# Designs tried in a protein design run: designed miniproteins, single chains. Part 52

Each design is a single chain, and the fold is of that chain. pLDDT is the mean over its residues in the fold that is shown.

## One batch from the design tools (miniprotein)

Design m1794
Fold by ESMFold2-Fast:
Structure m1794 (fold): chain A 89 residues (1-89)
Amino acid sequence: MEPLTEEDLKQMEEYEKYLEEHGEENYAILEEHMEKAGLSEEEKKKVKEALKVVEETRKKALELAKEGKGQEAVEVAEEGEKKALEILK
């Protein structure tokens, strides 16, 4: 049985669409703040790589959830979060 409800899937889709439409703008603001905070190029690169991993795994998880592969969707999302945390260390 798929662990996600139809409402959960719709919320994930709306959130993904929001991030797709506004994520680049929010990312540019974050990058400006990192620059003003005096973060090194290597530190900025780590933050960018972590965000990219989260974005890619979130999109993949949503696609799997839409296919009724809710368990694989959860696993992909959790692996992405772990990889992002490893990059930030």
Scores: mean pLDDT 72

Design m1795
Fold by ESMFold2-Fast:
Structure m1795 (fold): chain A 96 residues (1-96)
Amino acid sequence: SSQKEQKGQEFLKYICENLDFPYSPNTTLNDVINYVLSSNVKYLQFCALAEVYLKKQKASEEDLEQLKSFDTSLNASEEVKRAFIQAVYELVKNLN
């Protein structure tokens, strides 16, 4: 669990640094979700950053298939966008 929590925090730090959001060891996923969903531009930037991060971490096609079920478009509800961001975070925590 500690290794998974570390992977999660490294991902949150990456997103925060690239979206100019203040990062600390106390930064939560919910803090990042609320910031990302505060504008369509930030949400689109998150989607691009998440794709780059997952490729860098060598996520498999099987891992990426889990994310393809989400409507990632701007037309998706806030609930769906929130669920997508949570799914990306959980996937990152479970990568080898």
Scores: mean pLDDT 88

Design m1796
Fold by ESMFold2-Fast:
Structure m1796 (fold): chain A 75 residues (1-75)
Amino acid sequence: MEERKAEAIAEAEALGIPARAVELAHEAVEAAAAGDWETALAKLLEALELTAAALGDPALAELARAQVAALRARL
């Protein structure tokens, strides 16, 4: 798991995506595996917002917020 996380961070940094976004995505997967879907969705949203900001794509951030809100409404 940790080796895959390090590889993902290195690949993300090469694409201009901040390491923190990869860390948040990893934490979201761990929360989901533990059954904590609220925490998983919150961390996934933060990861997507950081990625959108790094890429200069506000539409991606808006889409992420809308999708997470829809999923939370079903929890």
Scores: mean pLDDT 75

Design m1797
Fold by ESMFold2-Fast:
Structure m1797 (fold): chain A 105 residues (1-105)
Amino acid sequence: SPVDAIIRAIDELIDYFKRVAKTLPEEVRKKVEELIGKLESLRDYLEANKDTLTKEQLREIVDEAFKIADEALKLIEPYISPSEYINLRIKVLSLRRYVDDVLAA
């Protein structure tokens, strides 16, 4: 289902940011962990409302999840190499493209 695809994409975002957060200074790590918490809340909301959400509501949730991901990337950027940042950004953009394709079908 489209909901399951979006949940998997959010789970991958959470895993990417959790891995990177372990390498960050405490103050920045706490801010990234707060954003991860917001992604986890969206994931839980999707699981709880799996059979009632419309495609339009799913698009709004996807927009919110990737806005949170962009905020996390901005916080992380000064603490990783430019090549690591570009690789992480490509992974995020690939996940966005995947969920957009699922919702377009």
Scores: mean pLDDT 89

Design m1798
Fold by ESMFold2-Fast:
Parts: structure tokens; sequence; C-alpha cells
Structure m1798 (fold): chain A 91 residues (1-91)
């Protein structure tokens, strides 16, 4: 799988996540579960590129909770690029 294919797949997944969070932003239990899961992944991650990707994914989810979908989508796009860079290095 190419870096471009991984980036597209990661972006599609992250875009789906931030759009789902935006649709359910009034569901405090759902929002907390998503944020806690990302924070746990961030705490366990040792690679700096993957950690930066998780930081951007967290920022995107937080923007979606705030209703800022332009920021949420841009953060999802940046996170996808970093995850693609990380996965290409691990392959």
Amino acid sequence: MSKEEIEKLAYEHLLGLVEMVAAHRDDAAFVKRVLDALREQRAAETDPTARRGLDLALEGVEAAVAGDMEAAREKAKEAARLFAEYYVREE
C-alpha cells in the first residue's frame, strides 16, 4: 500500500470520526469515551510522529465538540498525513 493510499484511508477514518463526534456533540458520555480512548492511545504511544498525529486527532475531536468543523477537518487531514508517514516508516 502506498503512502498516498494510507493517507487517504486514515483521512477517511478520521473525517468519519470528527463528523460522528459533531453529530453527537451533545452526548457527553459518547464524547468522553472518544476523547478518553484517544488520550489512552496517546499515553501509550512512544513514536513522536504517531504521538503528534494523535495530538492532532484529539485537537480535531475537540474542535468538532466545539462545532468548528473547518478546524476539525483540517486537524483530521494533518493527523492523516502524520499517520501515513509513521506507517510507511514501520513497513
Scores: mean pLDDT 85

Design m1799
Fold by ESMFold2-Fast:
Structure m1799 (fold): chain A 71 residues (1-71)
Amino acid sequence: GLAAEMALKYGLSEEKARKLEELTRKYGISDDAGAVLARLIAQGQPVLAAMAASLFGADPTKALEIAFEVT
């Protein structure tokens, strides 16, 4: 899916990309929020990833949990 493709593009491992796709699908995170999570997690910024994803409509608590779990 888009989240995994963006994660790989931004330098996350295949394992982390798959985990991000699984969690974004499980929690109903949009493609836009998932792409932002992927980019900022790849940059080592899990808190900023969660904050940015929340601006795209993701639940902030779930986004933060995903960001730390994938990092």
Scores: mean pLDDT 83

Design m1800
Fold by ESMFold2-Fast:
Structure m1800 (fold): chain A 79 residues (1-79)
Amino acid sequence: MAEEMAKAAEKIAKEETAEKVREALAHLPPEEAAELLRQAAERAEGLAKKLEAAGAKKAAELMRKKAEELRKLAEEVAA
């Protein structure tokens, strides 16, 4: 369900370590894990825009970098 996927993606976007992200996705097929990671990247990018609008420029930069890392991980998992 889209709501369940969005909830999981938000949780992944908040994870501090790649290891915890891999643990959360270990039970999923690679294609589903990649899609969840792409959703998490979109969530992180959305948060970056909100942080920038609120004046938290440094936090917004960190969140954009996290979105990029999540997209890269999604491509690696899908391969």
Scores: mean pLDDT 72

Design m1801
Fold by ESMFold2-Fast:
Structure m1801 (fold): chain A 66 residues (1-66)
Amino acid sequence: SPEFELVELDDGLKLPRLVLEMLEEALGGAPVRTIADVVEALKRMGTEVSRAEVRDFAELLAEDLS
């Protein structure tokens, strides 16, 4: 399904399209290009996570969806 298509960010992080669209909405429509943008979007949504935690979860999702 298109919602589970993995999209690769500029720094090599891969996220499902549905997650990417949700994060871009949190940034007011600004594109998510790197893991730093993911962390900022999650912070705006009230979720505080480290870059390492985001990377680990994204890696597991990419492996499970491949």
Scores: mean pLDDT 80

Design m1802
Fold by ESMFold2-Fast:
Structure m1802 (fold): chain A 120 residues (1-120)
Amino acid sequence: SMDEIEELVKKTKSELEKLKEEIKTMSAKEAAEKLEEFHKKLKVVLEELKSLIEKITNEEDLKKAKKLLAELYDKVLELYDLVIELALEEKDQEAYERALKLYEESREEFSRVYETIESK
């Protein structure tokens, strides 16, 4: 239902805000490790969102789901950019490469959910 999509997005955005605050006090290495753990959870959330979106039959709810997904994606990119910037500042090449890989993977994961919306 739309209520389930809204709650899942809201919960994930709340976790993202907490992680952003925690990461500001971490080394680039610790931030990259934390980002990898979050990315595993994000993949589960996006699969759940995809399944919920596949059940939507009306155009108004599809538009709302697309907007919520875009808002979530913006928040994910903000977190991933923070870790990339931290790695650049610390000149930690390994942390940079790890964060950049997750950034690119997030684009692919969100693209798959968007394709589910566009195919309806």
Scores: mean pLDDT 88

Design m1803
Fold by ESMFold2-Fast:
Structure m1803 (fold): chain A 82 residues (1-82)
Amino acid sequence: MEKLKQEAAEAEGKDPEKGKRLLAIAAYLGLLIAQELGLATPEEIAAVQAAIDAVMPGEAEAVEAEARKLFDEALAYVQSLL
């Protein structure tokens, strides 16, 4: 968590919008991983989606799509190694 916050802060120093978007994508991606492991509830997923929409109105759907694409690609890669 702290390392992701530091990376987001460094990106924000050069482009605040990119840093904020990167943090949102990372948070949602982590939530998708937690859900796959049975560690996240539907309520926690809804809360993160609402938080993204509140912070970046109109971009929540794009952030969710990017995070899910990364999750699907990572999952396919891991499955190819098993």
Scores: mean pLDDT 71

Design m1804
Fold by ESMFold2-Fast:
Structure m1804 (fold): chain A 63 residues (1-63)
Amino acid sequence: AESQESLQQARCLGEKLGLDLSQATNAEELSRLIQGHLFYNTSNDVERLALVKAAKEDCGISD
């Protein structure tokens, strides 16, 4: 599937952020869970972006 890259990225990011993603079956669902968690548990955009960037680097994802 063309979404395999996004799915792998989302799962890795979720694991690095401490999320339980076991119930999510696709990249869209994973992205919604990750975004919801970050918006709920972070106080500002800078903190949220820093966490995502660190997780991406740990997952070998380069933007």
Scores: mean pLDDT 67

Design m1805
Fold by ESMFold2-Fast:
Structure m1805 (fold): chain A 89 residues (1-89)
Amino acid sequence: SMPQWIVDIRNELKKNKLTGEQLYDELLKKLGLPRKIFGAILYLLLTKGTIPGGELGSIIGGLVSDEKLEEMEKKAIELLNKMSKEVLS
């Protein structure tokens, strides 16, 4: 079965007819985290289902390059856009 937090994301996208970018911006606004940091964390959650402590420590500790953080953010938004298209089709 699908994890509850994925169900919650899909329900929010469907209920409010949001794109992936729109949901991402709403989550950023609510959490107040730096955009690239949140994007990297969300990418790990969406792809691995968990955030490995070592990877989280590297992201927060500034050990991951800006280029890599921006790549992870872009991929997280792309995954949210795919979910949006699935639930709105």
Scores: mean pLDDT 80

Design m1806
Fold by ESMFold2-Fast:
Structure m1806 (fold): chain A 69 residues (1-69)
Amino acid sequence: SMKEELKKKILELTKEYLELLKTMDPRSEETREKFAKIQKEIESLLAKLKDDPEFIAEIEEEVEELVKK
C-alpha cells in the first residue's frame, strides 16, 4: 500500500541518517547539508501521513528502535 511504501522510505532514510552520523564529521558544511536534506525528506513523507496519527506513532516506534541499536 502507499502507506507501507512511505513507511519503508522513512525507515530507509533514518538508517541513512544514522550511517552518516557514524562516518561523517558533524561540524563540516557538507555533512550538515546532507543531514538537512534527509531531515527535510523525512518531514515531507510524514506530512503525507498527517491524517493517520496511529500509523505515524507506529513509524516513530520503529525509528526509536533503530536509533537505540
Scores: mean pLDDT 81

Design m1807
Fold by ESMFold2-Fast:
Structure m1807 (fold): chain A 62 residues (1-62)
Amino acid sequence: SEKCAKLKAELEQAKAKLTALGCDTTYFKKYGRGSPEMSPECNSAALKYVAAEADYKAACGP
């Protein structure tokens, strides 16, 4: 529970960072990979989001 709460917070922080940076994820959703026009900040935020989601699912998901 404590680990899940912390990992969920990390996931939400990563998501908030993507939103704050104004990252356009529509291209990623459409093609399943990053856009060449994505800024380095958006790439870093997206990588953190993916890692946080994987960690959360590994600790809390089946």
Scores: mean pLDDT 74

Design m1808
Fold by ESMFold2-Fast:
Structure m1808 (fold): chain A 84 residues (1-84)
Amino acid sequence: MQKVVDEDVQNTIEGIKNMDKLSKEIRDELINLIQQAKDNPELTLEGVTLVSLILGASSFLTPEEVNELAKKAAEKLKKLLEES
């Protein structure tokens, strides 16, 4: 498995910021969760993977559907952070 580096975290955060279909509230939540995960490589990899899936899906989905997926991803990442 490739090691997630600070650059991957920064690129993920920039991807979230530039995701036009996401609400500001969901973007801010995802960014905060990714930043909290940055000190744990396994959690960072999960977070980056979840966001990458949302970014990939965003071109095929409505804004409402993208926000729902992002909310689900945020809930999953928050749970992983709480279990760490």
Scores: mean pLDDT 76

Design m1809
Fold by ESMFold2-Fast:
Structure m1809 (fold): chain A 67 residues (1-67)
Amino acid sequence: SIEETIKKIQEAIKKVTGKDYSEETIKNAIKDGSLSILAPYADIAEAMGMSPQDFAKLLVELNKQLK
């Protein structure tokens, strides 16, 4: 489920920004709290089918689980 969620984030980033980050890059960014790759944040959250608030909750959960 974590790997599936990372793939969905990867697809959302690519859809919104055209940038193709590896799953490992996204996983490490979330683990390290480096959220610059998730800009524009609201548009990426929308591509995930989520509010920005719900996406923030998801990222906090993933950060804890990736430890």
Scores: mean pLDDT 82

Design m1810
Fold by ESMFold2-Fast:
Structure m1810 (fold): chain A 67 residues (1-67)
Amino acid sequence: MSGIANGPESAGTLGTLAGLEGKDAVAVGKNGEILAVGRGDDPERAGTEAAIGANLSGGVVEVKAVD
């Protein structure tokens, strides 16, 4: 997936995670730290945490679907 965002594009990250139907997702920060984890039944929670992480940490680098 293309790289993702800092503060203004954190809404895009939220939308991406919410768009993952029944998939677990992980949002990863610039240092490879996990900023948010969402299970397939609650991807919006992961998106919210990723948005907070992006706003505070200066950016979410990557969102991955996990199996």
Scores: mean pLDDT 53

Design m1811
Fold by ESMFold2-Fast:
Structure m1811 (fold): chain A 74 residues (1-74)
Amino acid sequence: MDERQAALEAAYAKLRAADPERVAALLEEFSAHAESDPVKAAEAALEFARLLAEAGFPYAPALIAKAEEAKAKA
């Protein structure tokens, strides 16, 4: 298995255990805006990436950079 994928699953499980309602709300916001509002979708993705960083995901800085770039291009 990809080491990055394993790290993501571990961080996601930790976030879901700590605050399942916040995680669900961010995923719903991303899904709701992914097709209609790329800026709001990017903002939700950026917030999710920051939560992953707090949970110890070592590749979160790359996700944050991608989300910020997507927001800037929208």
Scores: mean pLDDT 75

Design m1812
Fold by ESMFold2-Fast:
Structure m1812 (fold): chain A 63 residues (1-63)
Amino acid sequence: SAANEEALREELTRTLGLAEETVDQILEGLKMLGVEMTEEVRERLLAQVRQGLADGERARALR
């Protein structure tokens, strides 16, 4: 839904600090894949992005 898409955009930009251009690319990619934006999908995507950022920081710290 539009509300779930907007909530995902806000979390990615405001909470996780991603550039709006990056968030636009993510959302466009999801639409191209035909992913329905539900609350469950939004929560899974946020968890995946948070995990990816945490893994990236951990990998950087280990170098």
Scores: mean pLDDT 74

Design m1813
Fold by ESMFold2-Fast:
Structure m1813 (fold): chain A 85 residues (1-85)
Amino acid sequence: SLLEELSKLPAKEQLKIVLEKELEERSKRFGRPVTEEHYKKMEEIVEEVEKSLSEEEIEILVEARVRRLEGTPVEEVDAFYREKL
């Protein structure tokens, strides 16, 4: 699974990769390319999250986002967050 592959990487890199995949899936869904500005905003989000959350909290965020990317309903992802945080 994507989560198993990501678990080999530092939490910050895991977050960056999952956010890039979210942008790619949005692009495929709406038929619009990801722009350089989208990547810059993503890097700013990664930096902000790294300053605000521990490595363990970032890994929880990554797992929640991977679950959403793989089609888990928002309600189930939210329940996962409440259970882990």
Scores: mean pLDDT 80

Design m1814
Fold by ESMFold2-Fast:
Structure m1814 (fold): chain A 89 residues (1-89)
Amino acid sequence: MLSASRLVGRILRDPTVQNFLDFLRSMAADAESKGDTELAEMLRKMAEAIEKTIDPSEKVSSIKEAAEKAGKEYAELYDKVMEKLQKRL
């Protein structure tokens, strides 16, 4: 379960790349602790690509937008991650 409601609230109020990166890293750590290495690796790859492409202080409208700026393959990866997380519920 994602215990990051406060990070989501921060993103909505202050949508910086840094806040999105913190959220992605939190999700990756949770996935890894549950043994979902594949999901954790996907989340880490997205976070690393975003961090290399966009300054942490920049504002973006969503994680998907940040991923798209990092590369089309990362936007596609984001969609797969979101679908997998919804299936887990």
Scores: mean pLDDT 75

Design m1815
Fold by ESMFold2-Fast:
Structure m1815 (fold): chain A 65 residues (1-65)
Amino acid sequence: MIDAIVEEAEKRGKTLSAKEALDLLLRFGFSKELAEQIVLLAQMKEKSKLISPEALRDALEELLK
């Protein structure tokens, strides 16, 4: 699952906005609450408003272990 999400993010470009990342997670069936937590964590790891696929992977692995 995580690999499929990250691959889809990479297909859209090198970085995602918070809204793009949130929409992607919702399309993969995450709840709004969990998707928002993943986006926030990814932004904290990246220290930026933009989210790299790598930061998204790290956030997903941390919250879904």
Scores: mean pLDDT 79

Design m1816
Fold by ESMFold2-Fast:
Structure m1816 (fold): chain A 68 residues (1-68)
Amino acid sequence: MKKVELTVEVYSKLDGKTHTLTVESELDLKSGVAVARAVLSPKTVAIVTLFLTPDGKILKKEIVQFEA
């Protein structure tokens, strides 16, 4: 897998703000999917799933937030 660094915007319900996160993820070039885990706050973790074109452009992002 190749490592990619991606900038993602995530809305946090805890502070009512959009956070800009730089996340490192391993890109599966065969599926075009990258998954990254980011910590928004001490109590909130986000899992970001990115769907990419073969040239590395973002087609879709799915964000799931969990309270710790």
Scores: mean pLDDT 63

Design m1817
Fold by ESMFold2-Fast:
Structure m1817 (fold): chain A 86 residues (1-86)
Amino acid sequence: KKEVEEAIKYGRQKVGDLIEANRDAIAAATPEQRDAMTEEIVKQVIEDLKKKFSEEVAKEAEPYVRMSARFYTTLVVLDAEAAARA
């Protein structure tokens, strides 16, 4: 599925960009606020994938986009915690 592979690459890049743009807000957020922000980023990326590719392709890419969003959010938190200890 060439389109799904492209959608996953695009989605991962967009998630990374959006997480980085919101890095300070994510680092300062409560766990509940952070989960809500991560979910909104995932929703935004999935809607972009639906428009750029198709609803079917976006559906197949969603688990990978969600996994990437959770991974990058975790890295932001760990980086902020390390900086706070320095």
Scores: mean pLDDT 84

Design m1818
Fold by ESMFold2-Fast:
Structure m1818 (fold): chain A 66 residues (1-66)
Amino acid sequence: MDEALQQLATELGVSVSTVRKARKIVLESDKPLSEIAKEVAKELGLPLDLAQQIVSGVVGLLRSRL
C-alpha cells in the first residue's frame, strides 16, 4: 500500500504524508467524493483540482484492493 501511495504522490507532485492524510479523510468520511475533495483541499491547503485528483487516486487504489 505505501508503495502505491508513494507512486500517486510522485505523479501528483505532493508528499506521501499528504496522500496518507487524504486517504484517512476518505476512509473516515460518509460524504460524497466531491465534499471529501473540498475537505481535503481545506485541511491540507491544496487547490481543489489537486485535492480532487488525490481523492480520485486514493479511491481507485482502495477499490483495486477490494
Scores: mean pLDDT 78

Design m1819
Fold by ESMFold2-Fast:
Structure m1819 (fold): chain A 68 residues (1-68)
Amino acid sequence: SSTEEAIAGIEAYLARHPDDPVRAEIAALRDRARATGDGADAFAAMQLVSDHLAANPEARKSLKPDPL
């Protein structure tokens, strides 16, 4: 489902960005999305991820699969 896909993406993001200042909030929203199956909680977590990536261009670069 789209919620499961979003949760997987959030987990991958948290593993790669341990220094995210809102990490605990993102993780809490992910856990709620898992417990309820509610896409709204997954969407809220993704918004926090997107906001952090927009504010931190170096973090955005680390999402691209390119060391070449």
Scores: mean pLDDT 70

Design m1820
Fold by ESMFold2-Fast:
Structure m1820 (fold): chain A 69 residues (1-69)
Amino acid sequence: SAALRAQAEAEEQHAKDLRKEMGKINKELSKDEEGRKKATEYINKLSKQMIEERKKAEALRAQADADDA
């Protein structure tokens, strides 16, 4: 239970880190039209990973709650 909650928190933190990374990529690469295209490509990839990490966190929290019931 506690271990599952710790894993969920780690996945949630990773999702937050990915969101920050997307912001940095947008700022650093959006200097020209070519850079904006590359930024969009990287952001789309990281966004998909963020969604997967959030799903994992939600599943782990649900398992922890069921384990405590």
Scores: mean pLDDT 81

Design m1821
Fold by ESMFold2-Fast:
Structure m1821 (fold): chain A 64 residues (1-64)
Amino acid sequence: SKEELEELKKQREKLEEILPVMKAYLEKVLADPSTSEEGRDLVTGFLNAVENKRKELEKQIEAL
């Protein structure tokens, strides 16, 4: 529906706004040599999860 499309677009817009700030912060964590291997895996996993959410939103928007 039109309402579903608009809601998905709003979710995408919010992700597009927060992603650069989040990536910049997490990239600093990954660049820090004191960050543990487990910590690096968690940060990478989180970034991948957010990127996957963005891709799923695009697919849902395209399907409507």
Scores: mean pLDDT 79

Design m1822
Fold by ESMFold2-Fast:
Formats: structure tokens, sequence, C-alpha cells
Structure m1822 (fold): chain A 90 residues (1-90)
């Protein structure tokens, strides 16, 4: 779970959108929703793909699958990792 969240955060940083990933993760945590966690992962993967970073894209996609399986607990960890990535990017 934490490794998956870290990969999502790194993908978001590569795409220049760590804030969007943090916000999506927070939404998942607040709603206790596995779908929100999956949405956050998709944002991170899309960001890395747009940036043209295939390694970050692949890692982000793998992380998204793990977070989807983890449900609300995955969203909680993802929120914390996204906040950390956003703070580092600021």
Amino acid sequence: IEDAARKMGEAALAGGQPRAVAEAGKSGYDTNSPEAARLAGNVAVGSAMAAGDPEKYRAGREGTEQLEKSGPEGAKVFYKAGEEAARRAA
C-alpha cells in the first residue's frame, strides 16, 4: 500500500501535478471509497504519461491496481503520500 502510494506520488511529480493527486487521495480518505482511490491513481498515471516518463507511468499504473484492491485503506495511505509529494514540490 505505502509503496503503491509512493509510486503514485512520483508519477504525479513527473507529470507536474502532485497537488491534484494529493486532493484526489484526500477525497478517497474522506469518503472511505475505493473508487476515489482508483480515480486518484488514474490522475497520477495520466500525469506521468503526459510528461512522457515511461518508468513513472508503468510504476503508477501498478500502484493504481494495488490501491484499487486495497480500497479505503489504500486511499488513506495515498492521501498521506500525495500530501508529502505536494509539499516536496512546493
Scores: mean pLDDT 58

Design m1823
Fold by ESMFold2-Fast:
Structure m1823 (fold): chain A 71 residues (1-71)
Amino acid sequence: MKYLVYVGYDPSKTEVSQIAELAKRYGGRLVSYDPERGLATVEVPEEKVMDFIKAIEELPGSHVLGIAPVP
């Protein structure tokens, strides 16, 4: 199963490319982003979700807003 991870980020502290590279590192991908609102949606394998969340929380100005399973 895969999960969508909804990320809030401060574009002045974290570039969306850093979020995209973390997604790739954890076997996922960047699905969509809105830099004006500081939002990004990432798809990640279930077994990597917790590690990915921890990695996002370590990025300056980035935090996880929520997660949802992909059917």
Scores: mean pLDDT 84

Design m1824
Fold by ESMFold2-Fast:
Structure m1824 (fold): chain A 107 residues (1-107)
Amino acid sequence: SVEELVEELRKLFDEFVELAKKYANGEISKDEFLKKFQELLLKMDEIVSKLRKENPEIAELAREMVRDAREFAEKLLTASPEEVKKLIEEFQKRYDELLKKMEEIVK
């Protein structure tokens, strides 16, 4: 169902945020972050593909979230320690807004 796909997408984004925090805190290496992030992106792209077959409007919001995650990861890799906290907060706010829109459509 669309609801199940949106919930799966939420879990993957929550994993991505935690992964970004671990990288920012120095708990994992850049190579480990990139490897795990690529694995999450593949799973996210699969969900977007499934959503597109059932609800193109929700799929477009999900595609926007995945694009924003890619851009965020690129910024995170070149950010100063002071910028990292702000980048994570801004990404999480944007993610929460897009997820809320998807949940309101699904009901």
Scores: mean pLDDT 83

Design m1825
Fold by ESMFold2-Fast:
Structure m1825 (fold): chain A 67 residues (1-67)
Amino acid sequence: VSAEQIAKAINEAVREGKKLGLSEEEVMELIIERLSELGLDREEVRAIFEKYGNLTRAGTAIILRYS
């Protein structure tokens, strides 16, 4: 999995969530699902969201970790 694929998956999930009127928590679950499809561990991605506390910081941390 590349950092570019991770960034694209996160950005697409955020964009889709906004169109569907999803809450921030529902968007986080959508990101976790999309990254799991790319082969990332769901529990590890969830832990990053818990550590950083918001979509922007967590998303950046995930991208940076897999660069």
Scores: mean pLDDT 81

Design m1826
Fold by ESMFold2-Fast:
Order: structure tokens, then sequence, then C-alpha cells
Structure m1826 (fold): chain A 56 residues (1-56)
């Protein structure tokens, strides 16, 4: 959902203020899921949207 995408975007900006996000997406998605209290599947989908918007 758009709300989850926004939360993931905010979390990534806080964790990686220099914009250098790790290439290992599975560990990152798991970490985001745990931080936001959402399922791995939901975090993975939202993360892929944010990273695609960033050209990653």
Amino acid sequence: SSELVEKVRTALEALFPDGLVPGARRPLARFVAEQLGVSFSAASRALSVVLKERGQ
C-alpha cells in the first residue's frame, strides 16, 4: 500500500541518510519488516517500490 511505501521510504532515509542502500535486499527487507512490525512479504514489496523509484 502507499502508506507502507511512505513508511519504508522514511525508514530508509533515517537508516541511510547518505542514500547508500545495501544491495542485499533480503536482509534489508527482513530488517525493515521487523522495524515497522509488518510481514516480510509486505516489507519486500514496499522496499522494491522505493528502490525502483531510486533507480536501484
Scores: mean pLDDT 77

Design m1827
Fold by ESMFold2-Fast:
Structure m1827 (fold): chain A 90 residues (1-90)
Amino acid sequence: MLQSLAQALSSPDPATRQAAANALASLGEKALDALKQLLDSPDNSTRRAALDAALALKDEKTKKELLTAARDSADGLVSGRATYQLELMQ
């Protein structure tokens, strides 16, 4: 489920991205917890897909919350990337 959601958010199709973003919004705190778990995955590809999913969100507030959670990742590369992305979003 979470991998499919991450891929949908990174889709080139705007309708698919919107549907995935809406699904994340409806999940609320569970969406943040789920993405945090993906960011803590031992698999590099999984961690980066979770970051790409957060970056693909149209809703700036939801995207900012997800990137803020990513910044707390135990993986220094992921947390560093999330921090830089938050600065660039200004």
Scores: mean pLDDT 66

Design m1828
Fold by ESMFold2-Fast:
Structure m1828 (fold): chain A 85 residues (1-85)
Amino acid sequence: SAALAKAQAEYAYYQKVLDVLRTVSENSTQLSDEERAEYKAIIDAFEKREGLLPSDFSSAEEYYTTLLNTAQAKLAEYQAKLEAL
């Protein structure tokens, strides 16, 4: 059950990150300053966790695409772990 609880927590974390990234990419002009600050904090924490630096990317589009792909890959990894338990 400890392995299950950990896999569930990690899945929930990456699901939240993915939802934030989608909201920022699709609705960036409709977000309040407070929502932008909250989502930025979540994205900054995710970048630090995954070892990603914004300066490594040539464009904002490349940067967000890489973040989305990373979050999706991690979500798929933990979904597979949950299905194996």
Scores: mean pLDDT 79

Design m1829
Fold by ESMFold2-Fast:
Structure m1829 (fold): chain A 78 residues (1-78)
Amino acid sequence: GRIKRVVVAEEPGEGEPVPFPSPTLQAVADAVGARLSYEIRGDTLVLVPVAEEDRPAAELAAGLAQRDLAHMQAELER
């Protein structure tokens, strides 16, 4: 698989603002009202909260994506 791990960045705001790579990430962010960006490092998808207040949404999204990496990877390849 292309993506094997999903993690949350230690510092907010370090990612480049881009459209969310998957509907799953967008749905989680929308549900909690948080803003997220992302970065791909090798086989790891790094979720970057725009502010510290967005971290809980990033952690929830990372947990959901890690549980269903096959589905998440298919979304990222679109």
Scores: mean pLDDT 66

